# Designed miniproteins, single chains, continued (2): the designs that were tried, part 91

Each design is a single chain, and the fold is of that chain. pLDDT is the mean over its residues in the fold that is shown.

## One batch from the design tools (miniprotein)

Design m7348
Fold by ESMFold2-Fast:
Structure m7348 (fold): chain A 88 residues (1-88)
Amino acid sequence: PLTLTPGRTYTLTLTGDLSRAQMQALTNQFTDILNNNSGVTNVQGQVVSDSTGLVTFTVTDAAGAQAALDQIRALAARNGLTLSASQM
């Protein structure tokens, strides 16, 4: 299990068989969820392929960041995306 620690930077990897436009739209939506949460800063989104998007963020509050991650995980599941998270 991933533990979100204040002051640490994390990368979310989004994987699924989508068009680049769909992957970009979902990556933007995940970035918006993070930006609308008080527990994260330094949010960056990037589409690296038709099958892969990356979102990076720095945690300022573990509970807020976890709430945002839970929203992202639910949205990813509804869109057939696999979500993985790693500490940078």
Scores: mean pLDDT 82

Design m7349
Fold by ESMFold2-Fast:
Structure m7349 (fold): chain A 60 residues (1-60)
Amino acid sequence: SAEEAARRAAEGARAGDIAAMAEGAKGLVDQGLSPEEVRELAERAGGPEAGRRVGQMAAM
């Protein structure tokens, strides 16, 4: 689910796992979410910094 992918991406951001963040962000974008929507979901899962990092990955 989108929420599960966002949770995993946020966990990656907290752990410094760039590959996990990138995989989660790509999965959400491939499901049709905008980078802004990806940022919001990751922020809900892991806080503002996780949202910022995962959102930046989604915008690339």
Scores: mean pLDDT 81

Design m7350
Fold by ESMFold2-Fast:
Structure m7350 (fold): chain A 55 residues (1-55)
Amino acid sequence: SLEELIREAAELLGTSEESVRALLELPPDVAGRLVLHQTGNERAAELVREAALLR
């Protein structure tokens, strides 16, 4: 579910669910690449991309 993806991404990134939701305003590939570039966390980047696709 979208809410579960947001929660897991927030936990992996050490940030709030609100911060993850802000990233979902971006196109899915842009959101995922931004997370990967800034954090190096491929799992979090994938979860953010999937969440953005479901939004």
Scores: mean pLDDT 86

Design m7351
Fold by ESMFold2-Fast:
Structure m7351 (fold): chain A 116 residues (1-116)
Amino acid sequence: SLLDEARKVLAEFDSLLLEAIQNNRVDDPEFIDKILEVLEKLLSLAEKIDFPRTYLERLAAGAITLADLAVRNGAPQEVLDKIIELLEKLREVARSQGYDDIAERLDATIARIKAA
């Protein structure tokens, strides 16, 4: 099912973020591109099916972590712009599914990145 696929891709996203943090791969453009690709796939799935709140919470937390890592490590503006684009899409997904509190946290993160 698409929900089972979402669970697997979400686990992959979590694993890649953990690797980026633990093994200092935040300076690896190819690795960051892979994380962004996995995030885009999760967003595509979230547009097709309603995610359980726990899945959307995990996705939002991971995306915020990715954004904070990119800013802290001085990622190129092109990468920051892509992250902002994906956070804005995730915010709209959260709002469409009635999770205004998740959308507000994403808004705060977007504002913080744009100010950096």
Scores: mean pLDDT 86

Design m7352
Fold by ESMFold2-Fast:
Structure m7352 (fold): chain A 60 residues (1-60)
Amino acid sequence: MEGLYVAVCDFPKFSPDELAFRAGDILKVLERVDDKWVKAQSLTTGETGLVPISCLKPAG
């Protein structure tokens, strides 16, 4: 799953290890953590954290 993805929903983080993002944000997926979560970096903010896979679709 490494690569660039577009967020398809807003996500307010609920824990310090999660990444907050808005629909339309571009995220660089770094690593798949489990069946529901990836570690990603926001290209908007530069922050890294856990992101739910269900909120992502491939970009480009």
Scores: mean pLDDT 79

Design m7354
Fold by ESMFold2-Fast:
Structure m7354 (fold): chain A 56 residues (1-56)
Amino acid sequence: MRARAVKDYKATGAAEIDLKKGDEVEVTGLMDDGRAIVRTADGRIGVVPAEYLEPV
């Protein structure tokens, strides 16, 4: 599923990645705690809060 970052996100843990507002990502999984596993256009994989993403 494609999604877009609604605002900038700063990684707070080793499994998380930074996003900039407007970045498009592929959502590869959802966690029950409200976090999403994403793949960026440059091939990075990491975790971000799902509330920072909107479906495209």
Scores: mean pLDDT 80

Design m7355
Fold by ESMFold2-Fast:
Structure m7355 (fold): chain A 64 residues (1-64)
Amino acid sequence: MMPWSEEQARAALETVIEQNKDLPFDVQEEILKQLARWFLSHGVPEEVVERLREEGLEKMKKLQ
């Protein structure tokens, strides 16, 4: 099994945030929630996903 690494998940998170930075914050939050579920379904540990979600929310708030 080749689960996504934390590095791959972080890179994907950064890309998704950058691509969606012009959308309303509530829409960006929903996209991040969907991305977190996708990471879980691809073998990223829950602890890692939770940290990435927190990092993503902080980054999204700074890009408003």
Scores: mean pLDDT 78

Design m7356
Fold by ESMFold2-Fast:
Structure m7356 (fold): chain A 63 residues (1-63)
Amino acid sequence: VDEEEVKEALALIELAIAKTIYENGRPLDKEQIERLIERVRSFGTPEGEEAAKELEKLLEKQK
């Protein structure tokens, strides 16, 4: 199994969870989402970087 494929899948899963929480009207914990952003960026994949950007946008929309 390609290590990068696993990291890509994890980044997409974490993004999907955050989006689902936001769309269901639940408040996003800023510190928890910031930790998720750091983690998905640490994967070093384009998918992780894109997931991090979308998570940042969700936090901005929550304001």
Scores: mean pLDDT 75

Design m7357
Fold by ESMFold2-Fast:
Structure m7357 (fold): chain A 68 residues (1-68)
Amino acid sequence: ATATLYKISETKFVLETSEDGVLTLPNGKKIKIKGKVEFEVDLETLLRATLTIAGKTYKANDLPVKVV
């Protein structure tokens, strides 16, 4: 599975995944991803988040980031 994080602004991001997934923020909030999701969060909170795709868990900080 692949995941790419796009930085739109200081608080606005798009996460694109090859498989359905769930982004879990440090506060326990879960964001469901079905191919692509747009969300607002501060960068520090995002970098501490975890992404689960196809039963595998990744740190958001390890995802490739593209600036748009």
Scores: mean pLDDT 80

Design m7358
Fold by ESMFold2-Fast:
Structure m7358 (fold): chain A 81 residues (1-81)
Amino acid sequence: SMEEIEKLKEEIEKLIEEMKKETDPERIAQIVEEITKLAKELRREAEKEGVLEEVNKYLSKVESEILTIMREKNVPLPPKK
């Protein structure tokens, strides 16, 4: 549902804010893994609603923000696929 899509986006944004405040590299890595899991769920919901292209655009923006934060904090980049 569109409601589920908005909820997943909110959860991702909450994790990004937690990541910005976090100083432990191990915890940052765990947050990135959690965002990755939520992104997979978000794509699944987007496919059901026919908005996958829009969600992929959103997730590209999220990935760019995560990479910027990780670069600023000098932590390893998330796995590439």
Scores: mean pLDDT 80

Design m7359
Fold by ESMFold2-Fast:
Structure m7359 (fold): chain A 114 residues (1-114)
Amino acid sequence: MQEVRDDLKTLVPPLVDGAFSNLSDEEKEEAFATLEEILTRRFPDAEVVRAYLEGVRLYAQGKYEEAVEYFKKAIALDPNLAEAWYNLGLALEKLGKTEEAKEYYEKAKELDPS
């Protein structure tokens, strides 16, 4: 997990610190797809990571219903991924399903009790 976070810190700053400022929307989508492809190649056996990243991508695009499906897939593959439970709650809250979202937030807290 720390190595993935360190890789993201190395790959993401160039894109957010001016690299995206001069790109078209299509070029931004291509750059994001390239990052996703690099991460999935880095962790080829981590199908849960791929499902989670696709959920995050869809959420960022405002496609909350589709994001919910990918977060559910990530949870089905690894029910201990607290971040997937939390982000599923966030997506459900965006869809107005606040009561459902609360149940997923509580599950995320159970998995990350710090």
Scores: mean pLDDT 66

Design m7360
Fold by ESMFold2-Fast:
Structure m7360 (fold): chain A 81 residues (1-81)
Amino acid sequence: LEKKYEELKERLERLMEQLRELAPDDPEVQEALLEVEILEGLALIYYGISRLTNNDEELLKKAIELLEKAIELAEKVLESL
């Protein structure tokens, strides 16, 4: 699960960089990037808590779900460009 979290995080960072480079002045892209950043932030919080608790697997799965949702949003925006 930790390896999956790291791989998804790297994929999300690459997608966000592509969106910033392709449409830096598009307000719809800027709004979508803000939503993606909020989801990434929530995933980081769940990941952090998972490392501090005995239920780390459930919290880590939650972090992964949030990253997958962020990636899906970023990919949908990229496909609309």
Scores: mean pLDDT 80

Design m7361
Fold by ESMFold2-Fast:
Formats: C-alpha cells, sequence, structure tokens
Structure m7361 (fold): chain A 66 residues (1-66)
C-alpha cells in the first residue's frame, strides 16, 4: 500500500522516490494531527515542499484506505 502510494506520488509530480517517501510520511503525520511544521521537520522535507504537495498526497492516502 505505502509503496504503491509512493510510486504514484513520484510519477504524478515528477519527483524522486526518496522525496515522495518523505512526503507520504509527512502526509500521514498531518492526518494524525501533527502541524505542518512538525510533519515537515519529522519527515525531513522543507515546509514549502510539504505545502506544495501535501493536499494531493493526503487525498491519495485517504482514497487507498477507503
Amino acid sequence: MLEEIVEEVAKKFGISKETAEKLVKAAILLLNGYSQREAAEIAGVSLGTLRRYAPEVQELILKKLN
């Protein structure tokens, strides 16, 4: 499941698999009630990168879990 989401995120945004993995991790933290700043710091992405991609990554995760 997570691997499939990572691959879809990487392909959709034309980003590296490593960046996609960090964004998926950050999006999961956001869904669990963490702030954008906390999620970015824990996942190791810039706040700007997280803000750019997080809404669509969160949507993809929620679709896969439903």
Scores: mean pLDDT 81

Design m7362
Fold by ESMFold2-Fast:
Structure m7362 (fold): chain A 97 residues (1-97)
Amino acid sequence: MLGLALAVDYELGMAPEEVREKLREAAEYALKKAEEAAKNKDARKALAVGLNALGIKLVAPKLAEEGVLSKEEAEELVKKAEEALKIAEEAIEEYKK
């Protein structure tokens, strides 16, 4: 899960600003890939994207508690992750084959 990997990188000395930027990029990437999986009818890719989005949704609030993200930044990341997850779930349901 990408979000968990970013939390580990922070503990290993990655700057908070770099973690913030990478997590933002990961959320945008998940949304883009969710839309791509839906367009290409790729249920397997949609599942992988959904799992990554779920990871971001779990990690972003924890990073806000630790002061790495603001509450507002974490809420924005969660919203993007929830949008990606919804698109992925719809793609999986419609394109199971």
Scores: mean pLDDT 74

Design m7363
Fold by ESMFold2-Fast:
Formats: structure tokens, C-alpha cells, sequence
Structure m7363 (fold): chain A 62 residues (1-62)
């Protein structure tokens, strides 16, 4: 069974992906502003960080 840390990391990844999707939609709706571009770049990094964390935790669980 997955550890609580793995489950928490899966939730964090899902939330990061949702935030990225929302920011992308906001850019489409309002246009590219420096603020939205910055938020989009941060959201992409948050997804990458969450994916790396989850992969590391899953490797330890095995």
C-alpha cells in the first residue's frame, strides 16, 4: 500500500497540474501579461518539482 507521504505527493502533483491548467486558461482569456507569464513559469516548475518528489518517494517505497 502507498505510504502517507506518497499519497500526499500525489495530491500535491494533482493540485500543481490544476494550477498550471487554470493559469493557461487565464492567459487565453486575458492575454499574456508579465504577471501571468511569471505565474505560468512558476506553475510549470511546481509541476516538475512535484513529479520529481513523487518519483523519488515511489522509488523508496518499492
Amino acid sequence: APSPEVLDAEVELALAQIRLAITKIEIERHGETPELISEYEKAQQDVADAEARLAGLRAREA
Scores: mean pLDDT 84

Design m7364
Fold by ESMFold2-Fast:
Structure m7364 (fold): chain A 69 residues (1-69)
Amino acid sequence: SSFQKEIAKLIGQILRVIGELEDLRLERERLEKEGRLTEEEREELERREEELRKELAKLQEELKALEAK
């Protein structure tokens, strides 16, 4: 059904965003260990993490709305 396809699509998008957040966390940790984490890079990583967290929250709410119907 189209409903199952839409749920699968949202789950795929959620997993993608979670993966991107994990990659950013690992990149930050790597740069920090190597002494390469500049204030500019720290701010950019924090900005990207915030945007991804907002996207994740939106996708999770969309999934909840579909499951509640």
Scores: mean pLDDT 85

Design m7365
Fold by ESMFold2-Fast:
Structure m7365 (fold): chain A 86 residues (1-86)
Amino acid sequence: SKLKEFEKKLKELVDKLIIAIENKDFEEVEKSLKEIAELLGIPEEEVKKFLEKLKEAIENEDDEKIREILNELGEKISELIEKKKK
């Protein structure tokens, strides 16, 4: 199923993003987030907002804010996947 292959690729990119965040690898954070956005068709403006907030939270070691941003991204991903199932 193309949907299952899509979900697998998305999971791999999300896992890479989480690892990059833990390692404070801002280059990988940006790359992974852009690849997720390209895969899902997320507008560049929204990606930039997530990236700026996420980088700030990582630099401040604000685990609560990082979790909040990742949850917001996860909700957006879930909504876009649900639209593809229709």
Scores: mean pLDDT 79

Design m7366
Fold by ESMFold2-Fast:
Structure m7366 (fold): chain A 80 residues (1-80)
Amino acid sequence: EREEYARQAIEHIKEAARLMDSDPEKAAELLRRAAELARKAGIPEAAEHFEKAAKLAEEGGPFSDIEDQMSLGIEALVEQ
């Protein structure tokens, strides 16, 4: 259950990363879905990072900042 939600969140993050250059709006949607899955996994710290990444993507922020937030979120998921 928890592991399945974390796995799904990571898959959404990977897809968001692929779409970031071509479709940042869809990438942001996937990042918000990852945040929801992280909350269902019981890891709100990961959800906060994915939400920050989604907001940065929606605002056209630098990819490096978006990538940093995605990485911190994944780190929080994996430490559980």
Scores: mean pLDDT 82

Design m7367
Fold by ESMFold2-Fast:
Structure m7367 (fold): chain A 73 residues (1-73)
Amino acid sequence: MKEKREKILEAIRAGKLTQEVVDMLKELSDEEIEELRAEVRATGSPREQLLFDIAVALVEMQRAIDRLEEERK
């Protein structure tokens, strides 16, 4: 799991927001995502922070859509 966190941070630092980054974030727990967010916020540039926030928002939106679809059944 630590290895996925490192790969995500490297991608964000390189300015690369890809589906692979989103997929790796989806495999992390909410707690692990918040730890990564805190690290990016502390060490990253405003651009890097924004890219990370966008990636997390995509994960959250996908999860919210899945949940709403289940609840409507």
Scores: mean pLDDT 77

Design m7368
Fold by ESMFold2-Fast:
Structure m7368 (fold): chain A 93 residues (1-93)
Amino acid sequence: MTIEEIIKKAKEAIEKGDLKKAEEYINKLIEIIKAKLPIVEPNADVELVVDSLEKAKKEIIKYLEKNKPEEALEVFESLIKNLKEKYPKVFED
């Protein structure tokens, strides 16, 4: 599964309010970024990026628990936009 496919599946799960699937796909996204980031961006602070991703995941899950999928989606889309802007090579499959 490509990183773009994982993003698409995470977005679909968030839009549907599927907490378990959203968490599953966000965890897959974190794992692929954690593996790929030190290879394509060797000067990146991997631990800081992973901590940022984990914090965003907790916020997304919290919004989904409150039945606020639109707010959860905004957090996710902002996260993906910022990652693509700062680390575009991570998203090249």
Scores: mean pLDDT 85

Design m7370
Fold by ESMFold2-Fast:
Structure m7370 (fold): chain A 64 residues (1-64)
Amino acid sequence: LPSPEEIAAVEAEVRRLVDEAKKAYENGDFEKSQELLERAADLAHERLGIDREVALQGLKDYVE
């Protein structure tokens, strides 16, 4: 299991990507928003063990 510090670091990076995706979405750049959300979902899957599709859908729901 990753340490709490490692989890916090990954969550901070995911949050950064999601914030950038939300900004891209608000600017009408849906392709960039999707790319950033997929990157965030990949990171959550690889580092936190969250199902990639579950992570992607949750992040998309937050941004949209």
Scores: mean pLDDT 80

Design m7371
Fold by ESMFold2-Fast:
Structure m7371 (fold): chain A 64 residues (1-64)
Amino acid sequence: MMGLIRRQLERLREVANEEARKYLDKAEEHVERIPELGEDALVEASYYLQKAVELIREEERRRK
């Protein structure tokens, strides 16, 4: 998968802390499984991506 999902994962890794990176790794794992599992893998990938974004926002709140 070369589309927007991979680009989004790469971009998020640039600003992610260690904890957020774990969720990005999970999201990438599920993205790689989309050809096998279809929508179920996409839903899982989206969930982990959302969790990573939440952690990145939490880190941003620590910076003033």
Scores: mean pLDDT 74

Design m7372
Fold by ESMFold2-Fast:
Structure m7372 (fold): chain A 93 residues (1-93)
Amino acid sequence: DPELDEKIKEYEEKLLNRERPEPTQENIDIGRLGEALNLLELTARTDVSREERLSTIREALSLVADNEEAREYLIRHMRRLGVSEEELREAEK
């Protein structure tokens, strides 16, 4: 069945290549927020230098810099992970 074979190939290609749905601004922002949250979780669990920790916080904030709602969510999450106001201020510099 050529139609079934084509659908199976599309499904396998999607799984292998991790193809994303058509990018909308909302989907992009959700994806970037997810990446930022993953970076912060790694920072909280690893014994890293202060400079590496601040660099990771800056990278996470930059991923959501153009979305105010996502940025505020990320900052609240960072505070829950024990990121101080001083670290947040240093990361924004």
Scores: mean pLDDT 67

Design m7373
Fold by ESMFold2-Fast:
Structure m7373 (fold): chain A 56 residues (1-56)
Amino acid sequence: MAQELIDQAKALKDAGKYEEALKTAEEALRLALEENDEESVAEAQGLIAETLKKLA
């Protein structure tokens, strides 16, 4: 579910696994969009943006 993937992406980011965190956050965004969960969509988009900043 989207929230579980968001939580996993956060844990991966905290562990410094930015590439895995980005992939997981992108999957979370896809599921959140399918579920029409605007809160999870916003959270996943935020995680993607923050993770990309760490990779840049």
Scores: mean pLDDT 82

Design m7374
Fold by ESMFold2-Fast:
Structure m7374 (fold): chain A 96 residues (1-96)
Amino acid sequence: MALERGAEAGRRAAEAAFKGGGDNATIAAAGAIAGAGAAAAVIIGARRGEEAAEAAARAAEEGARRAEEAAKKGDGEEAARAAAEGARRASEAAAA
């Protein structure tokens, strides 16, 4: 289900930001909030229709992937930004 994929993407993004931002609690917290936002966007999208939910889930998954790539490089700040951007795109996809 798109909802499960969105929630998992949000969790992955939050973990990536936390791992990359271990030295910076603020960056880790921002990543966790962005991940939760992505999950919420998917839930909202599901209520608007399956197509919107799928688009939101894909946007969240892309954000999580970018956050994981940034964390792998040790860039927690970039990981948090990628997670936040993914959440924003997921919310936009859910709305239209």
Scores: mean pLDDT 72

Design m7375
Fold by ESMFold2-Fast:
Structure m7375 (fold): chain A 72 residues (1-72)
Amino acid sequence: SAEAERKLQEMYDLARQENKAKRAGDEAKAAEYSRRFQALVRDLLGDTREPIPPEVQAAFARRLAAEEAAAG
């Protein structure tokens, strides 16, 4: 649905902002973006009691980096 596509785009934007905050040394902003990302994933996947494993979050970050590199 258009709503799910919008949420997925928001997740990518949040992951990008989190990485930017980490590079800037802003740990508080990085934690806030990470928290928002986790909340959207829970909403998108439905009610889950398990947090997203760090490996999965790292995989999203690697995908974003690869897409940015491919874009130019």
Scores: mean pLDDT 70

Design m7376
Fold by ESMFold2-Fast:
Structure m7376 (fold): chain A 83 residues (1-83)
Amino acid sequence: TEELIKKAEEYEELGKKAEEEGNYLEAAEHYASAGMLYLKAGDYDKAKESFRKAAEALGKYTGDKELAEAMKAQYEKQIDALK
């Protein structure tokens, strides 16, 4: 559990750096990885927050709009499924 949380924190840090550099697709992927690790650790609040950050990063992505909207919808579904 503690090891999963530490790894999730590392992915969140990578996501923040990618977002600061304008690499929104990479930021979204890192935030989503953090969300999955928090979910496995049972930290649903941090999992939701990480998936929200992933969706937000995709909203700023200016490349393939269809791909970005599909990925964003998947992350929003993950957020909605967490109770």
Scores: mean pLDDT 82

Design m7378
Fold by ESMFold2-Fast:
Structure m7378 (fold): chain A 67 residues (1-67)
Amino acid sequence: TDGERLLEIAERLVKEAKESKNKFDREVYLAFAYMVLALARRMFPDDTELIERLEKLVEEAEKIVKK
């Protein structure tokens, strides 16, 4: 499904953020993760499970970048 594709993209972005040694690259991947979450909220506003999972992925990425 399109929701599963967004989740896959977000998981990949969070992985790149975690693996990047450069703080600039981590900020870029975090920005892209925010864009995926915003897109999910617009396209699938009633899919609370998808949105909640994406919010948790973005929060994990934030902890790494804001460290």
Scores: mean pLDDT 81

Design m7379
Fold by ESMFold2-Fast:
Structure m7379 (fold): chain A 63 residues (1-63)
Amino acid sequence: MADSTAKTLKLALAPKVGDKNAQETGDQAKKLADQLVKDQGVPEDVAASLGAQQAVAAMQKKL
């Protein structure tokens, strides 16, 4: 299931951060989502959305 989530995030994020950065952004989003679930008990779907938003913002600032 983890690889399916990362693949979905990569596809969703490519238009926002570019294809070359999509994999890194997707991996970061998954990591942030997992941390939210573990530390705060946030539902996985909500955590995935928040993680994706944070990862995109971080990548856009890096660019």
Scores: mean pLDDT 69

Design m7380
Fold by ESMFold2-Fast:
Structure m7380 (fold): chain A 79 residues (1-79)
Amino acid sequence: DAAREAQLAALDRRALETGAEALEAVKAGDVERAEELAEELRRLARELAALLPDPEVAARVEAHGEALARKLKELGRKA
């Protein structure tokens, strides 16, 4: 399904962009912005997981998104 592939690619791009912005917020010491972007990354991971046909792969993608969001929040608080 070309439409689903395009949607997955768009979500993946948004996740990469959001992650990059979160790292810049951490470097700038903007704790609030880093936490907002970490939550957005978690939401994007859930949306991406919902499009995956394999529930085990979907669960792993969601778990990785949660772990990354938690790590970004920790780094933001230390910056």
Scores: mean pLDDT 80

Design m7381
Fold by ESMFold2-Fast:
Structure m7381 (fold): chain A 66 residues (1-66)
Amino acid sequence: DKLVELARRIVEEALADPRLSEEDRERIRAAYEYFLSTQDASVEVQVGAMLRLIGEVLQAELNARK
């Protein structure tokens, strides 16, 4: 459950940024929902889903600065 807690904190912090577009917020939520769907999968799949979530957050933050 430590990865779930980490993912939740990442999503909460990212979505607290009012500069993010609604489209980027939706991508972050979708990546988070996908991550939650992998909880019964292998560690490799869970880590891959977490990396995707982190990537969507970083892309959204980059987009917000343009």
Scores: mean pLDDT 83

Design m7382
Fold by ESMFold2-Fast:
Structure m7382 (fold): chain A 51 residues (1-51)
Amino acid sequence: MLDKEIKEIKEKADESVRKLREAGEFDLAEGVERLAEGVISTVKKIEELKK
């Protein structure tokens, strides 16, 4: 049910990562990608529990 939310999180994270790389903050960009993966994983697990 949270498929749209997951997609929005991924898109916003990708945009933030791109901006960080443009600023030369490659370590922060990688951190944001890992954080987004964790958030998406958590959201999917919450939906699984609701189902």
Scores: mean pLDDT 78

Design m7383
Fold by ESMFold2-Fast:
Structure m7383 (fold): chain A 65 residues (1-65)
Amino acid sequence: AARTPALIAALSDADPAVRAAAARELAEMGKEGARPAGGQLVTALSDADPAVRAAAREALGTILG
């Protein structure tokens, strides 16, 4: 819960490595931890970096599964 707001902020970081790491951490937190970031993760599906897009897809799968 406390980590989720920081990870949502990190999804908008200038560094694509930071954005990808934030999406991966949200996926690892499971459904409840990742759910508040759902809108930002949907936005990350359109990210310029393919690693960020892949991590966002994985995190959204966690919310839906």
Scores: mean pLDDT 80

Design m7384
Fold by ESMFold2-Fast:
Structure m7384 (fold): chain A 74 residues (1-74)
Amino acid sequence: SLAEKADELIKKGSKAYQAGDKETARKYFLEAARLAEEAGNPGLLWKVAQYFEDLGLTEEAERLRQRAAELEGA
């Protein structure tokens, strides 16, 4: 499913982030966010938003958190 693919990408991004490869981590997290939104899964969007905050991508993190909240209210 899209949610399963998104979760796998989050795991890959997290591994890259822990290895210090923030650029690769960002690419995986961006793709994970896209799939999580397509799947309508707010939990995955919240997870990606936390990693974007850690990367210093505060505006992108805030956008994903807002979208997750919208999905939770649906």
Scores: mean pLDDT 83

Design m7385
Fold by ESMFold2-Fast:
Structure m7385 (fold): chain A 59 residues (1-59)
Amino acid sequence: SAAVEEARRLGEEIAAAESDEEFERLVKRGQALLATLSGEELRRAEAAMLAGYIRRLSA
């Protein structure tokens, strides 16, 4: 779905965030997107963003 693809792109942007301000802004965008989703689409979007979040924290 378009929402899951957007979530994956946001996860990639989160992983690449070079500043705390950019990271916080992207996380807020991600949370806003997830709030519009439900069911399996929400689970897929969460997984995509979580992957990016973990990569950012592991850098």
Scores: mean pLDDT 81

